# Designs tried in a protein design run: designed miniproteins, single chains, continued (3). Part 34

Each design is a single chain, and the fold is of that chain. pLDDT is the mean over its residues in the fold that is shown.

## One batch from the design tools (miniprotein)

Design m9151
Fold by ESMFold2-Fast:
Structure m9151 (fold): chain A 102 residues (1-102)
Amino acid sequence: MTPEELLEIAREIGRDALRGLLGPKVSAVLKQVDEKIPGYGLTLLMVGLGLLEPSYEQLKRILKALYDAGLVEALREDAKAYPEHAQRYIELAEKLEKFVKE
């Protein structure tokens, strides 16, 4: 996956978090990652605001930490609870799975 593709995944997560569009399972994963690795949640919000463009290595670390914390499973569960957001949540989960498989 390219640096631009990873940055767009992080921007999508940050923008949806800022707008309150993330489901409760995804929100819990983001909180858990920020509690274990302070600043990752703030970094994602700043990326969503367009205020920060992390390095490719930092983006990989952030997205890997979110994946390891169960972000894909959380997105798929929230998609079942919120049908109006299901397509967006599933597409984000598929992008994260593609990143980890590379």
Scores: mean pLDDT 83

Design m9152
Fold by ESMFold2-Fast:
Structure m9152 (fold): chain A 79 residues (1-79)
Amino acid sequence: MEEEKKKEEEFRKNLIDIYLQRFLDGEVWYEAAKKAFEEGDKSVEKLNELKTQLRPEVEQRLRDRIEADFKKYEEEKKK
């Protein structure tokens, strides 16, 4: 049972990271999610539920990344 919790947490973390990367590249969230599921050996049905649950977290991480990139760009311009 403890192993299942670790797998689920790792899977969600990987899913968010893949979503974030693909979203920044301008890809559709669905494609990123589908690929993450294929890599995690999960069903497409579970994908839809995870999309609903993870959406706010993915959006927040995406915003944080965009803001970080913007600040980094400004810092690089100063030097």
Scores: mean pLDDT 60

Design m9153
Fold by ESMFold2-Fast:
Structure m9153 (fold): chain A 64 residues (1-64)
Amino acid sequence: MEHKIVITTKPAINTTTGEIFGPGDEITLSSYKILPDGMIEGVTAEGNPVLAGSDGVSIDGVDV
């Protein structure tokens, strides 16, 4: 199932391409994992890895 991540305050980065997602940007993730330190490791629908901070995003309309 796809998950929609919305960047609210802190930029996220595609670690393969170096693409930066800023506040107001939406990313579609095919999967994600929330780490104990509050980092989100996700994979986009295209299969690219993304890193984001949980305090700066929402997933499927819910703040993480």
Scores: mean pLDDT 75

Design m9154
Fold by ESMFold2-Fast:
Structure m9154 (fold): chain A 80 residues (1-80)
Amino acid sequence: SSAVIEIVGDTLHIEVTGLTDEEKEKLIKHIREISKGDVFIFRDGDTLYAVVTGLTEEQKEELINLVKSITSGEVTIKEY
């Protein structure tokens, strides 16, 4: 599996490929539980895309660490 995370202010753009269904559900559940802003989640084959807005610094770190923990391959983080 691999992931790309783009950080734009209080927004995370997450793209993850090659996760198991269990790992995808864990990520989606966590995003839904912490987000008080807008959440867009899109699945395309083996790739999960999520845009999560209104995150605190602690919530961003929590989601980034979750993605790193479930992704066995490369995780690329870009900050804007």
Scores: mean pLDDT 81

Design m9155
Fold by ESMFold2-Fast:
Structure m9155 (fold): chain A 78 residues (1-78)
Amino acid sequence: SAVDAQIKALQAQIARLQALLDGLKNDTLSPADRREAAAIAGLPYVDSYTDDQKNEIIGRLNQKIGQAQVELQQLQKK
């Protein structure tokens, strides 16, 4: 169903965002994954982040995870 497709898409989005978040915290991300994280956060990519820049990306990724989790919970109740 369309609802099942949306649930799977949200689960995949949450999993990807959590992977990017964990990789940022542990400095394990590839350059491509770092560019993706910056793009999702709406921030410029740099090869070497300051702690402030890294924390800003982390904060924005956490906000997007929270939004996706709320949407997922609403769909799962239907």
Scores: mean pLDDT 82

Design m9156
Fold by ESMFold2-Fast:
Formats: C-alpha cells, sequence, structure tokens
Structure m9156 (fold): chain A 88 residues (1-88)
C-alpha cells in the first residue's frame, strides 16, 4: 500500500539508507497519483525531497508531473526549473 511504502521510506531515511528511502517515497507518491489523490502525492514527494536531498531533483520532476495533472502549469514549470538547476 501507499501508506506502507511511506512508512518504510521514513524508516530508511532515518537510518541513512537514502537510495532505498527514495525508492519507497517514489513508490508511495506514484501510488497516490494512480489513485487520483494528487494532494497526498505532492505531500509525499515534498517529504522525500526534504528527507532525501540527494534525490531532490527526481522528486521535483515527479511533482511537476502531478502539477500538470492538476492543471497547474506554473507550479509544474517552477518545479522543473528547480530540478534542472540542481542537476547543473
Amino acid sequence: SAERALARGRELAAAGRHEEAAREYEKAGLSYVLQGDYERALAVFREGARLVPEHRARFLRNMAGVYRLMGDEAAAEAAEAEAERLEA
């Protein structure tokens, strides 16, 4: 479940297991996207970006996708620009 993946992501982040934490956060966020719960998906990706900063650009690109599904192109462009800046 999305909730189980989120709980696992939090445990892994606290343990410093950043690569595995990022995968679990992404799994949780994408599960919420598939359910149409875009607000929860954004919250999960935002938490992942905060607690696993090494993968922040990836989470920002996922958030941009969610913003586009919500019709918020300005927020999507802002998230994508921040991700590009982090990867430069």
Scores: mean pLDDT 90

Design m9157
Fold by ESMFold2-Fast:
Structure m9157 (fold): chain A 73 residues (1-73)
Amino acid sequence: SARDVATMLATLRRMALDEGDEELAARLAQLIERASELDPASQATVAEAYQHALDGDFDAARALLRALAERLS
């Protein structure tokens, strides 16, 4: 759901801020506002990034999120 995607993005944004990645955090804030507009492929990418982050691989999560943000810009 859009709410679940927004929740995952909010968690990922907090993690980006904790890692000092203010640019990614700002891009994720914009995606949170547009969570209901994300296509199924973009939602799947957010879920994949969230899973990598939960597994402790924030670098993999960051790469997926940066690619997603660039594609949607």
Scores: mean pLDDT 87

Design m9158
Fold by ESMFold2-Fast:
Structure m9158 (fold): chain A 80 residues (1-80)
Amino acid sequence: IPAGPLVARDAAEAEAKVRALLEAEVAADPSVELLSYAVTAEAASPTRYRVTLSVTVRVVAGPEAGEVLSGTSEIEVLRA
């Protein structure tokens, strides 16, 4: 997920924007299958949300086909 400034008016919008980015990246990558994900936004400061994204994918193409990969990322979203 590229580091572009996301802006949200509330925590629900921050979660929705991060979810939309994940869905777009998974849809654009035919080599992975999305198994599960979780998105949680927390107010980090009056000007920022911290969004925690946990993702599990299976590789379906290439030399690593059949591997299950999981990771957790923190994404900062600006408060509008």
Scores: mean pLDDT 79

Design m9159
Fold by ESMFold2-Fast:
Structure m9159 (fold): chain A 61 residues (1-61)
Amino acid sequence: GKLTYEQVKPLDDRGKLAAINAAIKGTPLKPLSLAEVRAIKTDEELEALVERINEALKAVE
């Protein structure tokens, strides 16, 4: 299903990792590491990542 920025934003790094990797599991995208999640410093970077995951999900559907 579609991942939302609103769903991911309030989560801590581990929660973000779990939600993001659950969303990518059905796509050809490589699962993220905790270090990659920690590298996301801005709301814009998080929103761009969520959009990229949703594009991959649409391509599989």
Scores: mean pLDDT 78

Design m9160
Fold by ESMFold2-Fast:
Structure m9160 (fold): chain A 74 residues (1-74)
Amino acid sequence: STTENFLKAMDVLKEVADKNPDFNILEASDEELEELKKEVYEEAEKEDPQVRKMAIDMADKIYENAKKLKKEQA
């Protein structure tokens, strides 16, 4: 189920967020964003290929958009 895979992908992102409670995505450097993205990739490796791909795609979009938003506010 696409919905079930989406929820599992969200749980991957939540697990990484829970391990990094002091992380602020809008204040983070590009280097810090890349480090957190790698942690999502690592956690996603435990999941089925469809869930893994979805979690990675979500992380890439979130961090790419965060970088763009910081640039617009400068």
Scores: mean pLDDT 79

Design m9161
Fold by ESMFold2-Fast:
Structure m9161 (fold): chain A 98 residues (1-98)
Amino acid sequence: ARALALLAAVLAIAAARAALAVATTREAILTAIAAALLGAGAIFLVLHGGSPLEAAREALAAGEAAFRAAVLAGGNPLGIALGLAAIAAGLAALALAA
């Protein structure tokens, strides 16, 4: 559990650093709301869905896809931050399940 929690913290810090590339307060707020919704969704799936491992795998896959799409689009900082936040949420769900 601790190793996954530390990895989630590192990814959350990386997402925050990516969000710092966003020039406007509006974009920072939208990124924070999206990250909070991803975290809430992961917790909801673990508590009310089926397997917590399945929920965590879906969140990690979605985060990876979003991150790769942002990189291929030329490094959109909002997309990178959202992808990292989704990966962090998936790892947090795994830590809660362990």
Scores: mean pLDDT 59

Design m9162
Fold by ESMFold2-Fast:
Structure m9162 (fold): chain A 78 residues (1-78)
Amino acid sequence: DPVRERLIELYRTLRETLGLDDDELRELVDLVGAKLSGGSVDLSFLTPEQLKLLEELTDLLSDSSKREAVAKALEELK
């Protein structure tokens, strides 16, 4: 499943690149989601490339049409 594979790739790449654990990455995804919803969040510590990958991950996690693939990817990451 390309959605599952891409989500696993994004998650692992962001964890490795940013030096975050699973809980820290989840918190960062929530912050990006808040910013995309018009919230005031400082993400200036991220490069444009890192922000783009994180926005892609956040979009995949919020897409209800991909819910089954997302659930399977998250189980595989445990």
Scores: mean pLDDT 78

Design m9163
Fold by ESMFold2-Fast:
Structure m9163 (fold): chain A 70 residues (1-70)
Amino acid sequence: SPRDEIVAEASRLIEKFQDELMKAKTKEDKIKVYQKAIDELSRLKERAPPEVQALLDRTIEYLKEKIKKL
C-alpha cells in the first residue's frame, strides 16, 4: 500500500541518518546530518497519509530538539 511504501522509505531514511550520524565527528557535521534528515523527512511528509504525517512530525520535532542540545 502507499502507506507501507512511505513507512518503508521513512525507515530507510532513519537508517541512513543513524549511519551518517555515527560517522560525524564534529558538532558542525552532526548538525548537517540532522538537518539533512529533517529536510528529507519533511519532503516525505508531503506525500504521506495523515496518520504517517503525524508520526513524521513527531520525529522531525525530536531531531530539531536534538540539534538544540548539540
Scores: mean pLDDT 88

Design m9164
Fold by ESMFold2-Fast:
Structure m9164 (fold): chain A 84 residues (1-84)
Amino acid sequence: MEALERFRKRVDEIAAGLSPEVREVVRKIADEVLTEYRRNPERALSLLEKIIAEELAKTQDPELRLGLNGVYSAFREAVAEERR
């Protein structure tokens, strides 16, 4: 529970430095991944990797890429604390 709250807080911190359009995309992706993690934790990382790959294929915005990399890193760090 605490790890997921830390993930959400870190995503909000990353998004605060981004444009409103990019912030909305990053927030929506984080919410989708959190929803999947609550239902199927083992699929959440694969879902995030799929979403990132699809977004990178559709957009060439370097700011969005920074936001996506930030979300990915934040999620991996949060999940690593729940090892076992």
Scores: mean pLDDT 78

Design m9165
Fold by ESMFold2-Fast:
Structure m9165 (fold): chain A 89 residues (1-89)
Amino acid sequence: GEKYSKEMLKYSLEKNGELSRYYGELAGKLGYGEEGSKSMKESSKDPKSSESSSSGGSSMGSEGMRNGDEKSFLNGSEGSTVGARSASK
């Protein structure tokens, strides 16, 4: 059941912050869990920076901060025309 996953995720999220701290301290005292404690700590989840890196950047490949040929790459079809004389490319 998919709902089971949501309950586990919600429970894990709420209890993870509480129990991960508790287990982190307990595991630390036992001498185990230094790597597990790192994973279970109140630390947030991974960011989505890998996707954001490609979106909304300053564009270093094309013209950067000037006038660019970005459309030729993004459009994919205007590569056959020149925008120097026409306004369609």
Scores: mean pLDDT 48

Design m9166
Fold by ESMFold2-Fast:
Structure m9166 (fold): chain A 79 residues (1-79)
Amino acid sequence: MKKLAEFSAKLLDILSEHAEKAGRKKTSEKLREASRYLREGNVEEAERKIEESQEEIDEFLKEHPEASEEIQRYAEELR
């Protein structure tokens, strides 16, 4: 359980870094909060933060395919 939560938190950290570089500070902050909640074992709060910023994340990933590519690589490692 702890290893999976840490991997998920790292994915959110990567997405947060890309969002910050793109100037999407509010999205970056929400993703960092979600990452922190996952590391604390609070999956419900992490999910809520992700859902709250889902629209912003979708738009960001369409504009920044490099972030999507990095997320896909990590998803392949979790297989």
Scores: mean pLDDT 75

Design m9167
Fold by ESMFold2-Fast:
Structure m9167 (fold): chain A 64 residues (1-64)
Amino acid sequence: SLEEKLQEKLEQIRKLADEAGLDSEAITSNLRRHFEHLKSTLSDEETLEEADRVLRRIEVYVAS
């Protein structure tokens, strides 16, 4: 489901944030609210594309 896929991406973000020494609870809480907002305004496919874009951006940031 969309919810399961979003939760999987949020868990990946939490892990990356923890490994980078960032406030993973604040980050994932804010992103969960953001994704809930996107779900109300975008299609499931567009919501997943945006979530993947956010995850990729965080991966690049923490690898820098």
Scores: mean pLDDT 83

Design m9168
Fold by ESMFold2-Fast:
Structure m9168 (fold): chain A 92 residues (1-92)
Amino acid sequence: MKMSAKEALEYAKTMKEKLNAKVVLLDTTGKTPQQVKDEFKKLTGITLSDKEAQDLASIDGYVLVVVVDGKVYDVIPVDPETAEELKKQIKS
């Protein structure tokens, strides 16, 4: 099920407030699993498993990653249009 930009923002807010989650927007376009793993560790301090890194890299696009208690809890692929709306709403 694909979320609208508004639904994605509300979901991210709920996860941060209710589960103390870290929510990260990643661009995996053209990236290897190792590059995704390295970027995710730089952003969150968390080391992805090889399978998690492969799954994220295979999306080859924008993804919203929800992290709870230092583990990947949810992964939501988002269209480039939705990702741009998320970026605009955070900074406008």
Scores: mean pLDDT 76

Design m9169
Fold by ESMFold2-Fast:
Structure m9169 (fold): chain A 54 residues (1-54)
Amino acid sequence: LSKEEKIASLYTAKNILKVGVDIARSLGEPQEVIDAMEQAAKDLEEEIKKLEKE
């Protein structure tokens, strides 16, 4: 995959996780689950930033 395609895929995954966090909160999921999802979204954001700087 090109760098641009990788970045686009990571943005899509990050946005899906952000929506998933809102749904999880609405369903009353444990805070540990919500925290794990937020951390995963943050990890994707860092990966995007690394790729954008290359």
Scores: mean pLDDT 81

Design m9170
Fold by ESMFold2-Fast:
Structure m9170 (fold): chain A 107 residues (1-107)
Amino acid sequence: SDAEVDALIAQLSDPDPAVRRAAALQLGRIKDPRAVPPLIELLLDPTEKSVGVKLAAIEALSMIGDPRAIPALRKVATEDKDPVVSGHAMSALGLLLHKKRHGKFPE
C-alpha cells in the first residue's frame, strides 16, 4: 500500500541500522519506484557507516531494477573503500546495465 511504502521510506532514516536495513530490503521486495530516490540517498550518504545497510540498499535497488540507480551504483562500485560493498555494487550495476540494454535480466 502507499501508506506502507511511505512508512518504510521514513524508516530509512531511523537511528537503528537494523531498522534501516529491514526497511531497505522490504522496499526492494515491494519494487515501488518511489523508493528509488530515497534508497540512492541512503546508499550515497557519507554518514552511513553500516555495511549491512549499504548492502541492503544495493540489493533493494537491484531488485527494483530501475535504471535511475545506475549512476549511484557505478559511483559506489568505483569509490567505496569496502571491497564487499564495492563488489556488490559492481554486480548490481552489471545486472541493471544488462536489463537496460536488453529489456530483461540475464538468464
Scores: mean pLDDT 88

Design m9171
Fold by ESMFold2-Fast:
Structure m9171 (fold): chain A 63 residues (1-63)
Amino acid sequence: LNPSDEQLREAAEKAGVSVRTARGVARVAQENADKSPLEQVEIAAEREGVSRETAAIVLRVLL
């Protein structure tokens, strides 16, 4: 995942989080690209301090 600033802004708006948080979620998912999508959501949610639902919305917009 190498999202543009525009894609991160859209993901942040849809998930109701800051662009910084959306970028963090995307980074954690990229670091865990070898894992399943569900595991990526779980790890990103835990590391960024957001719900799994919020992390899933961010990643869904960026895909």
Scores: mean pLDDT 82

Design m9172
Fold by ESMFold2-Fast:
Structure m9172 (fold): chain A 63 residues (1-63)
Amino acid sequence: MTFEERIRQAALKLGASEEQAERAAELAGRAPNPMQGLLLAARELGVSLEELAEALSEVEGEQ
């Protein structure tokens, strides 16, 4: 699964609409690095980095 798809799924898990999730994923994918991508996605969704990171972890599963 791509980084963009993981961000999209995490956004949906946080209760974002499909439109918001797609926009967050696009912003994350265009970022120069994953950290910047997370920051941009969190800002677009109006959530904290911690909230987005927790949702992303749930999508990827615990290792």
Scores: mean pLDDT 80

Design m9173
Fold by ESMFold2-Fast:
Structure m9173 (fold): chain A 110 residues (1-110)
Amino acid sequence: SELEKAIEEGKKAVEALEEAKKAGDKKAEAEALQKLGDVSFKLAKILEDPNSPYLKQAEKLYKEALKIYEELGDKKGVARVLENLGKVYEYQGKLEEAKKLYEEAAKLKA
């Protein structure tokens, strides 16, 4: 089921995050945080609640990943996370905020 897959992906992402932190691998840490954000967003959509705690968790995790990608100068990582945050804001009905994030991501890909 989609729920069982999301839970298993979340567990693996938590393990990857812990391993990345122990290794001091900032890129792997950002990737694991982004994956946890993806799982949280998927869980929010399963609940069909735009105000779910999983949606707030996805936003926080994406913002943590964004900070690390920015510190690394990883423009592709920044663009991916901005697109993911845009999708979260779009799901919340924050269409203008989502548009700004999509435009920022597009500039980084150009």
Scores: mean pLDDT 88

Design m9174
Fold by ESMFold2-Fast:
Structure m9174 (fold): chain A 70 residues (1-70)
Amino acid sequence: MKEEYKKIILETLEEIYALARLAGTAPPEAEVEANLAKIKEYLEKEATLEELEEMARKALEARAELEALR
């Protein structure tokens, strides 16, 4: 399940950034890439299963909020 949550988190964050780009509200591309790289490292090295589950839920909620603002 740990790998499944990592995938959900990363895919959801990429969707959030894609929505932000469409809305013209995205951070600079370099900042997005740097943030994603830091998150990937955290997920690989530091995150517990409980933290991964919470992060996945929060990411899905954030995406839903951005979808609603369209």
Scores: mean pLDDT 76

Design m9175
Fold by ESMFold2-Fast:
Structure m9175 (fold): chain A 78 residues (1-78)
Amino acid sequence: MEELEKELKKAEERGDKREQARLLMKIGDVYFEQGDLDKAQEAYEEAERLYLEIGDLEGAIEAAVNHLKVAVEKSFPK
């Protein structure tokens, strides 16, 4: 996780929105695997926003699907 956060900071420093979105997808995946659904949702939501800003519809759809998956998990707790 710390390495992903460092790479995200580097992408932000150079204004690379596509790389920021890609890294946020990976960060969301890590939080989802750890069961931190709120942080996973936040990361996927931010990735979707960035993909939409740069016109990457495929990336935006993937982020939206992962965001929805997290929302479903949060809606049906044991």
Scores: mean pLDDT 82

Design m9176
Fold by ESMFold2-Fast:
Structure m9176 (fold): chain A 100 residues (1-100)
Amino acid sequence: ATKTVTVTFTFPRPQWVVAIATVTGAGATVTVRSVQSGNVSTADAGDAPATAAVADYATTTTVTVEVTLTVTGATATVDVSARSQETGEVTAGASATLSA
């Protein structure tokens, strides 16, 4: 089954932002999609455990992590954060456990 986690980050002004998604677990495949200032970036991270990062110049970034659970009874934990390249500040947005 495919499950999604969506998180929106907002910064006080347009700046370079790196959105990072980490998926821990086994029996899952991971794709990360980021929308920043209307630009869409996709990273196919492959099999869990996986980490993907997408960067763009934005005030707002929306990150969608798509996890396809390939094994019955599999679980995956998703952590999403965003980092400002201007300040180095990291904002954690979501942590979720997904089950098949």
Scores: mean pLDDT 72

Design m9177
Fold by ESMFold2-Fast:
Structure m9177 (fold): chain A 58 residues (1-58)
Amino acid sequence: MEEVIREAKVLERGAQIGAELYKEQRESLSQDMNAEMEKTIQDLRKRAEELRRKAEEL
């Protein structure tokens, strides 16, 4: 359980850092890269939420 919560926190931090870096470079990136970055950040947040939910079931 604790290990799952730790992984969720790592993913949450990664998504936060990624979002901040993406905001700075948004206008310099191609349309395809913008879409992929947004999807990656969203996927990280969703996975972190799923891990937190799993930890509650353990």
Scores: mean pLDDT 75

Design m9178
Fold by ESMFold2-Fast:
Structure m9178 (fold): chain A 73 residues (1-73)
Amino acid sequence: MVKVGLVVRGANLPSVEAAVDALKAAGATEVDRANVAAALRESFASGGRTLAPVEAVFADPAKAPSTLSLRGP
């Protein structure tokens, strides 16, 4: 399990699907959707000023990013 800090940018909140897809594109094999949803809301509510931690399983932990930026539409 690796902790990744999510930061959300843009005028609109990204979907949980978009965040899960971004984590999987970064190499995550398992992601808790409820944890991602909470992290997205937390970062968005702060105007993207707060890194919200999310826990994910990576096939290669050495390739796991410490921070993942998500851009809403």
Scores: mean pLDDT 77

Design m9179
Fold by ESMFold2-Fast:
Structure m9179 (fold): chain A 98 residues (1-98)
Amino acid sequence: DLRALLVELARALWEGAPREEIEALEARIPAEALAAFRAQLTAALREVVREAEERGLSGEEVIERLTARLRELLGDEELAEELRRRMLEALAREKAAA
C-alpha cells in the first residue's frame, strides 16, 4: 500500500531514523511518487516552521498546521490524517521518554 509506505517514510524522517531505514523505505516507493511526496513535504514543513517561529507554536500546534498544509498540497485527506496520527504518536513517545 503506497499510503502506508509514505506514512512510514514521513514518520522515519520526522523521528530522524537511520539512513539505512530511510533508504529501505524509499526503495519500496515508485520514484515519481517519492519525488512528489518529498517536494510537497519539504514545502509544507518550511511554511509551518516559519509560522512556528512567528507565533511560538507548541508541538501539537505545529502538527496541526503541518497537517493542514499537507492536506492542501497532497489533495489526499486520508494520507494527511494518517500522517497527523503518526506525528502525534511520535511526539507523545518523545514526551514520555523525557
Scores: mean pLDDT 75

Design m9180
Fold by ESMFold2-Fast:
Structure m9180 (fold): chain A 61 residues (1-61)
Amino acid sequence: SLMEELREKLIAVGRKVLEERGEDVDKYSDQFLYLLGSMEVAKVVVKNPEVNFRDVLDELG
């Protein structure tokens, strides 16, 4: 479903953020990864309000 696709992509963004920081991603819950990924996508959208949310999600996930 669209909601499941969105959730998985946001979790993937959160995983990438932690991996870039040298963190062990397996220590974190899917809920935490989802929130972290959501914050990263929000940061990009705020700086680029003209860009579609889905395009930002695809670039980061």
Scores: mean pLDDT 84

Design m9181
Fold by ESMFold2-Fast:
Structure m9181 (fold): chain A 72 residues (1-72)
Amino acid sequence: SKKEEEEVLKRFKEAVEGFLRLLETQPDALSEEEKERALAVAEGLAKKISEAFPSVKEEIEKLLEELRAFLS
C-alpha cells in the first residue's frame, strides 16, 4: 500500500541521513572497513525495498547514490 511504501521510504531516508550526520560530526567514529560494511548493508536493503515496493525505487536509489557519493 502507499502508506507502507511511504513508511519504508521514510525509515530508509532517516537511516541514511542519520549515518551521514554521524560521519560529518564524528568522522573518526567508523573505520574504512566499517564504512564499506555499512554501504554493503544499505545496498542490500535498498535492493530488497525496491523489489518489494517498485514505486519508491527511484527515491531509494537517489538516497543510496547520496550515501555512495559521501563515502567515495
Scores: mean pLDDT 82

Design m9182
Fold by ESMFold2-Fast:
Structure m9182 (fold): chain A 65 residues (1-65)
Amino acid sequence: SDEQLRAGAEAGGAAGGAGGATAAWHVSKSNGPYEAARLAAERAREAGASPGAIQVAERGWKDAE
């Protein structure tokens, strides 16, 4: 979904800007969308992202399951 793609991109951006988003995409290709979304949600929490950003990342993770 668009939310899943956006959640991955936003979490990737928090991890390393454009490079982070690319890295998240590669993780999705290697370990599948579920693992990529889970890691994105965890990174968002660790980075102290807003509750809204964490919710979007969590929704992407639930959708990938």
Scores: mean pLDDT 57

Design m9183
Fold by ESMFold2-Fast:
Structure m9183 (fold): chain A 93 residues (1-93)
Amino acid sequence: SKEELLKEIEKLLDEIYRILEAHPNVTPEQLAEIRRLMEEFLKALKEGNIDEAESLFDRILTLALHLLSDDPEAKQKVLELYNKIREILKKLK
């Protein structure tokens, strides 16, 4: 169901957030910005604005990869989670 897919996306976003939160180079200010973008992304998905959600999701990924630029292991984990979310987004169209 749509509700189950949204719950899966929320869980995957929480995993990305935890990776960033645990990373020593990520500031509280940067974490707050990531959280705000994640909240806007989830709102867009709930409203059925898939194109807006994809745009917001790309912003989250770009920022996360920049913050993890010197950590290839953390970067790979985020990319794996991102790809899982992308596959779920295809089902929500």
Scores: mean pLDDT 86

Design m9184
Fold by ESMFold2-Fast:
Structure m9184 (fold): chain A 82 residues (1-82)
Amino acid sequence: MPPFDDEQVEEALADLEELVKTRNLSEEEVRLYREMIEAARNGLINDKEVRQRLARRHFELVASRRNDPAYYPQAEEIIAEM
């Protein structure tokens, strides 16, 4: 995947602001999504290990928020396919 240009970064940040309002994201979730956008900007999102680490952290936060530990095992299967 090519690195995000400034327009794509601005669009992703706008999407994040909408998710904060509609999904009531925590500070930790917002910080993770910002790190994901930065990884896309810098091309680091093309690194499988970076993608897997960010995705795993995302799923951990989602599982914690939902108080649903069954979500996390399914997330590991998705991460393995990356």
Scores: mean pLDDT 69

Design m9185
Fold by ESMFold2-Fast:
Structure m9185 (fold): chain A 85 residues (1-85)
Amino acid sequence: MPFTSAEEAKKKGEEISKLTAELYRLLGKDEEAEKMEKGATPEEVREALVEAGVPEREAVRAASDADLAIKTLRELIERLKKEKE
């Protein structure tokens, strides 16, 4: 495989930060989005998910699992984009 476990974790962290920033932009929170592009912590990802309507328990779980965080963020972003049409 081209990635070590450390490189895979870094790449997932970058994707989560990017997706969290995009989610905040869709919520009209451009300042928060700019901050997230520089690196989102698990707590900041949890807060973004709750802001988007994810239940607290689900948001905590997603923030603790990189693959679940990416999936949840992508599903929320797609839903919000459709609501703007």
Scores: mean pLDDT 79

Design m9186
Fold by ESMFold2-Fast:
Structure m9186 (fold): chain A 74 residues (1-74)
Amino acid sequence: MKLSEEELEELVAMLVALARQELERLRAQGASDAEIRAVADRWKASVRRHLADYPEAAARLVAEIDRLVAEVLA
């Protein structure tokens, strides 16, 4: 599947927003730091696989997931 740069930017923004909501929900439910990191690691692996043809977008989304993990675990 071919995505435009604008479509990739919108996809990354949407996935970051969904990841934030899910990590905050898991933390509110008493998830441990290890459980939060494990969820994020599964998401990063999925991102690298599904966005393999878009390495720049994959790298941005992975960096944003790492930032969200640091924020939620602070």
Scores: mean pLDDT 82

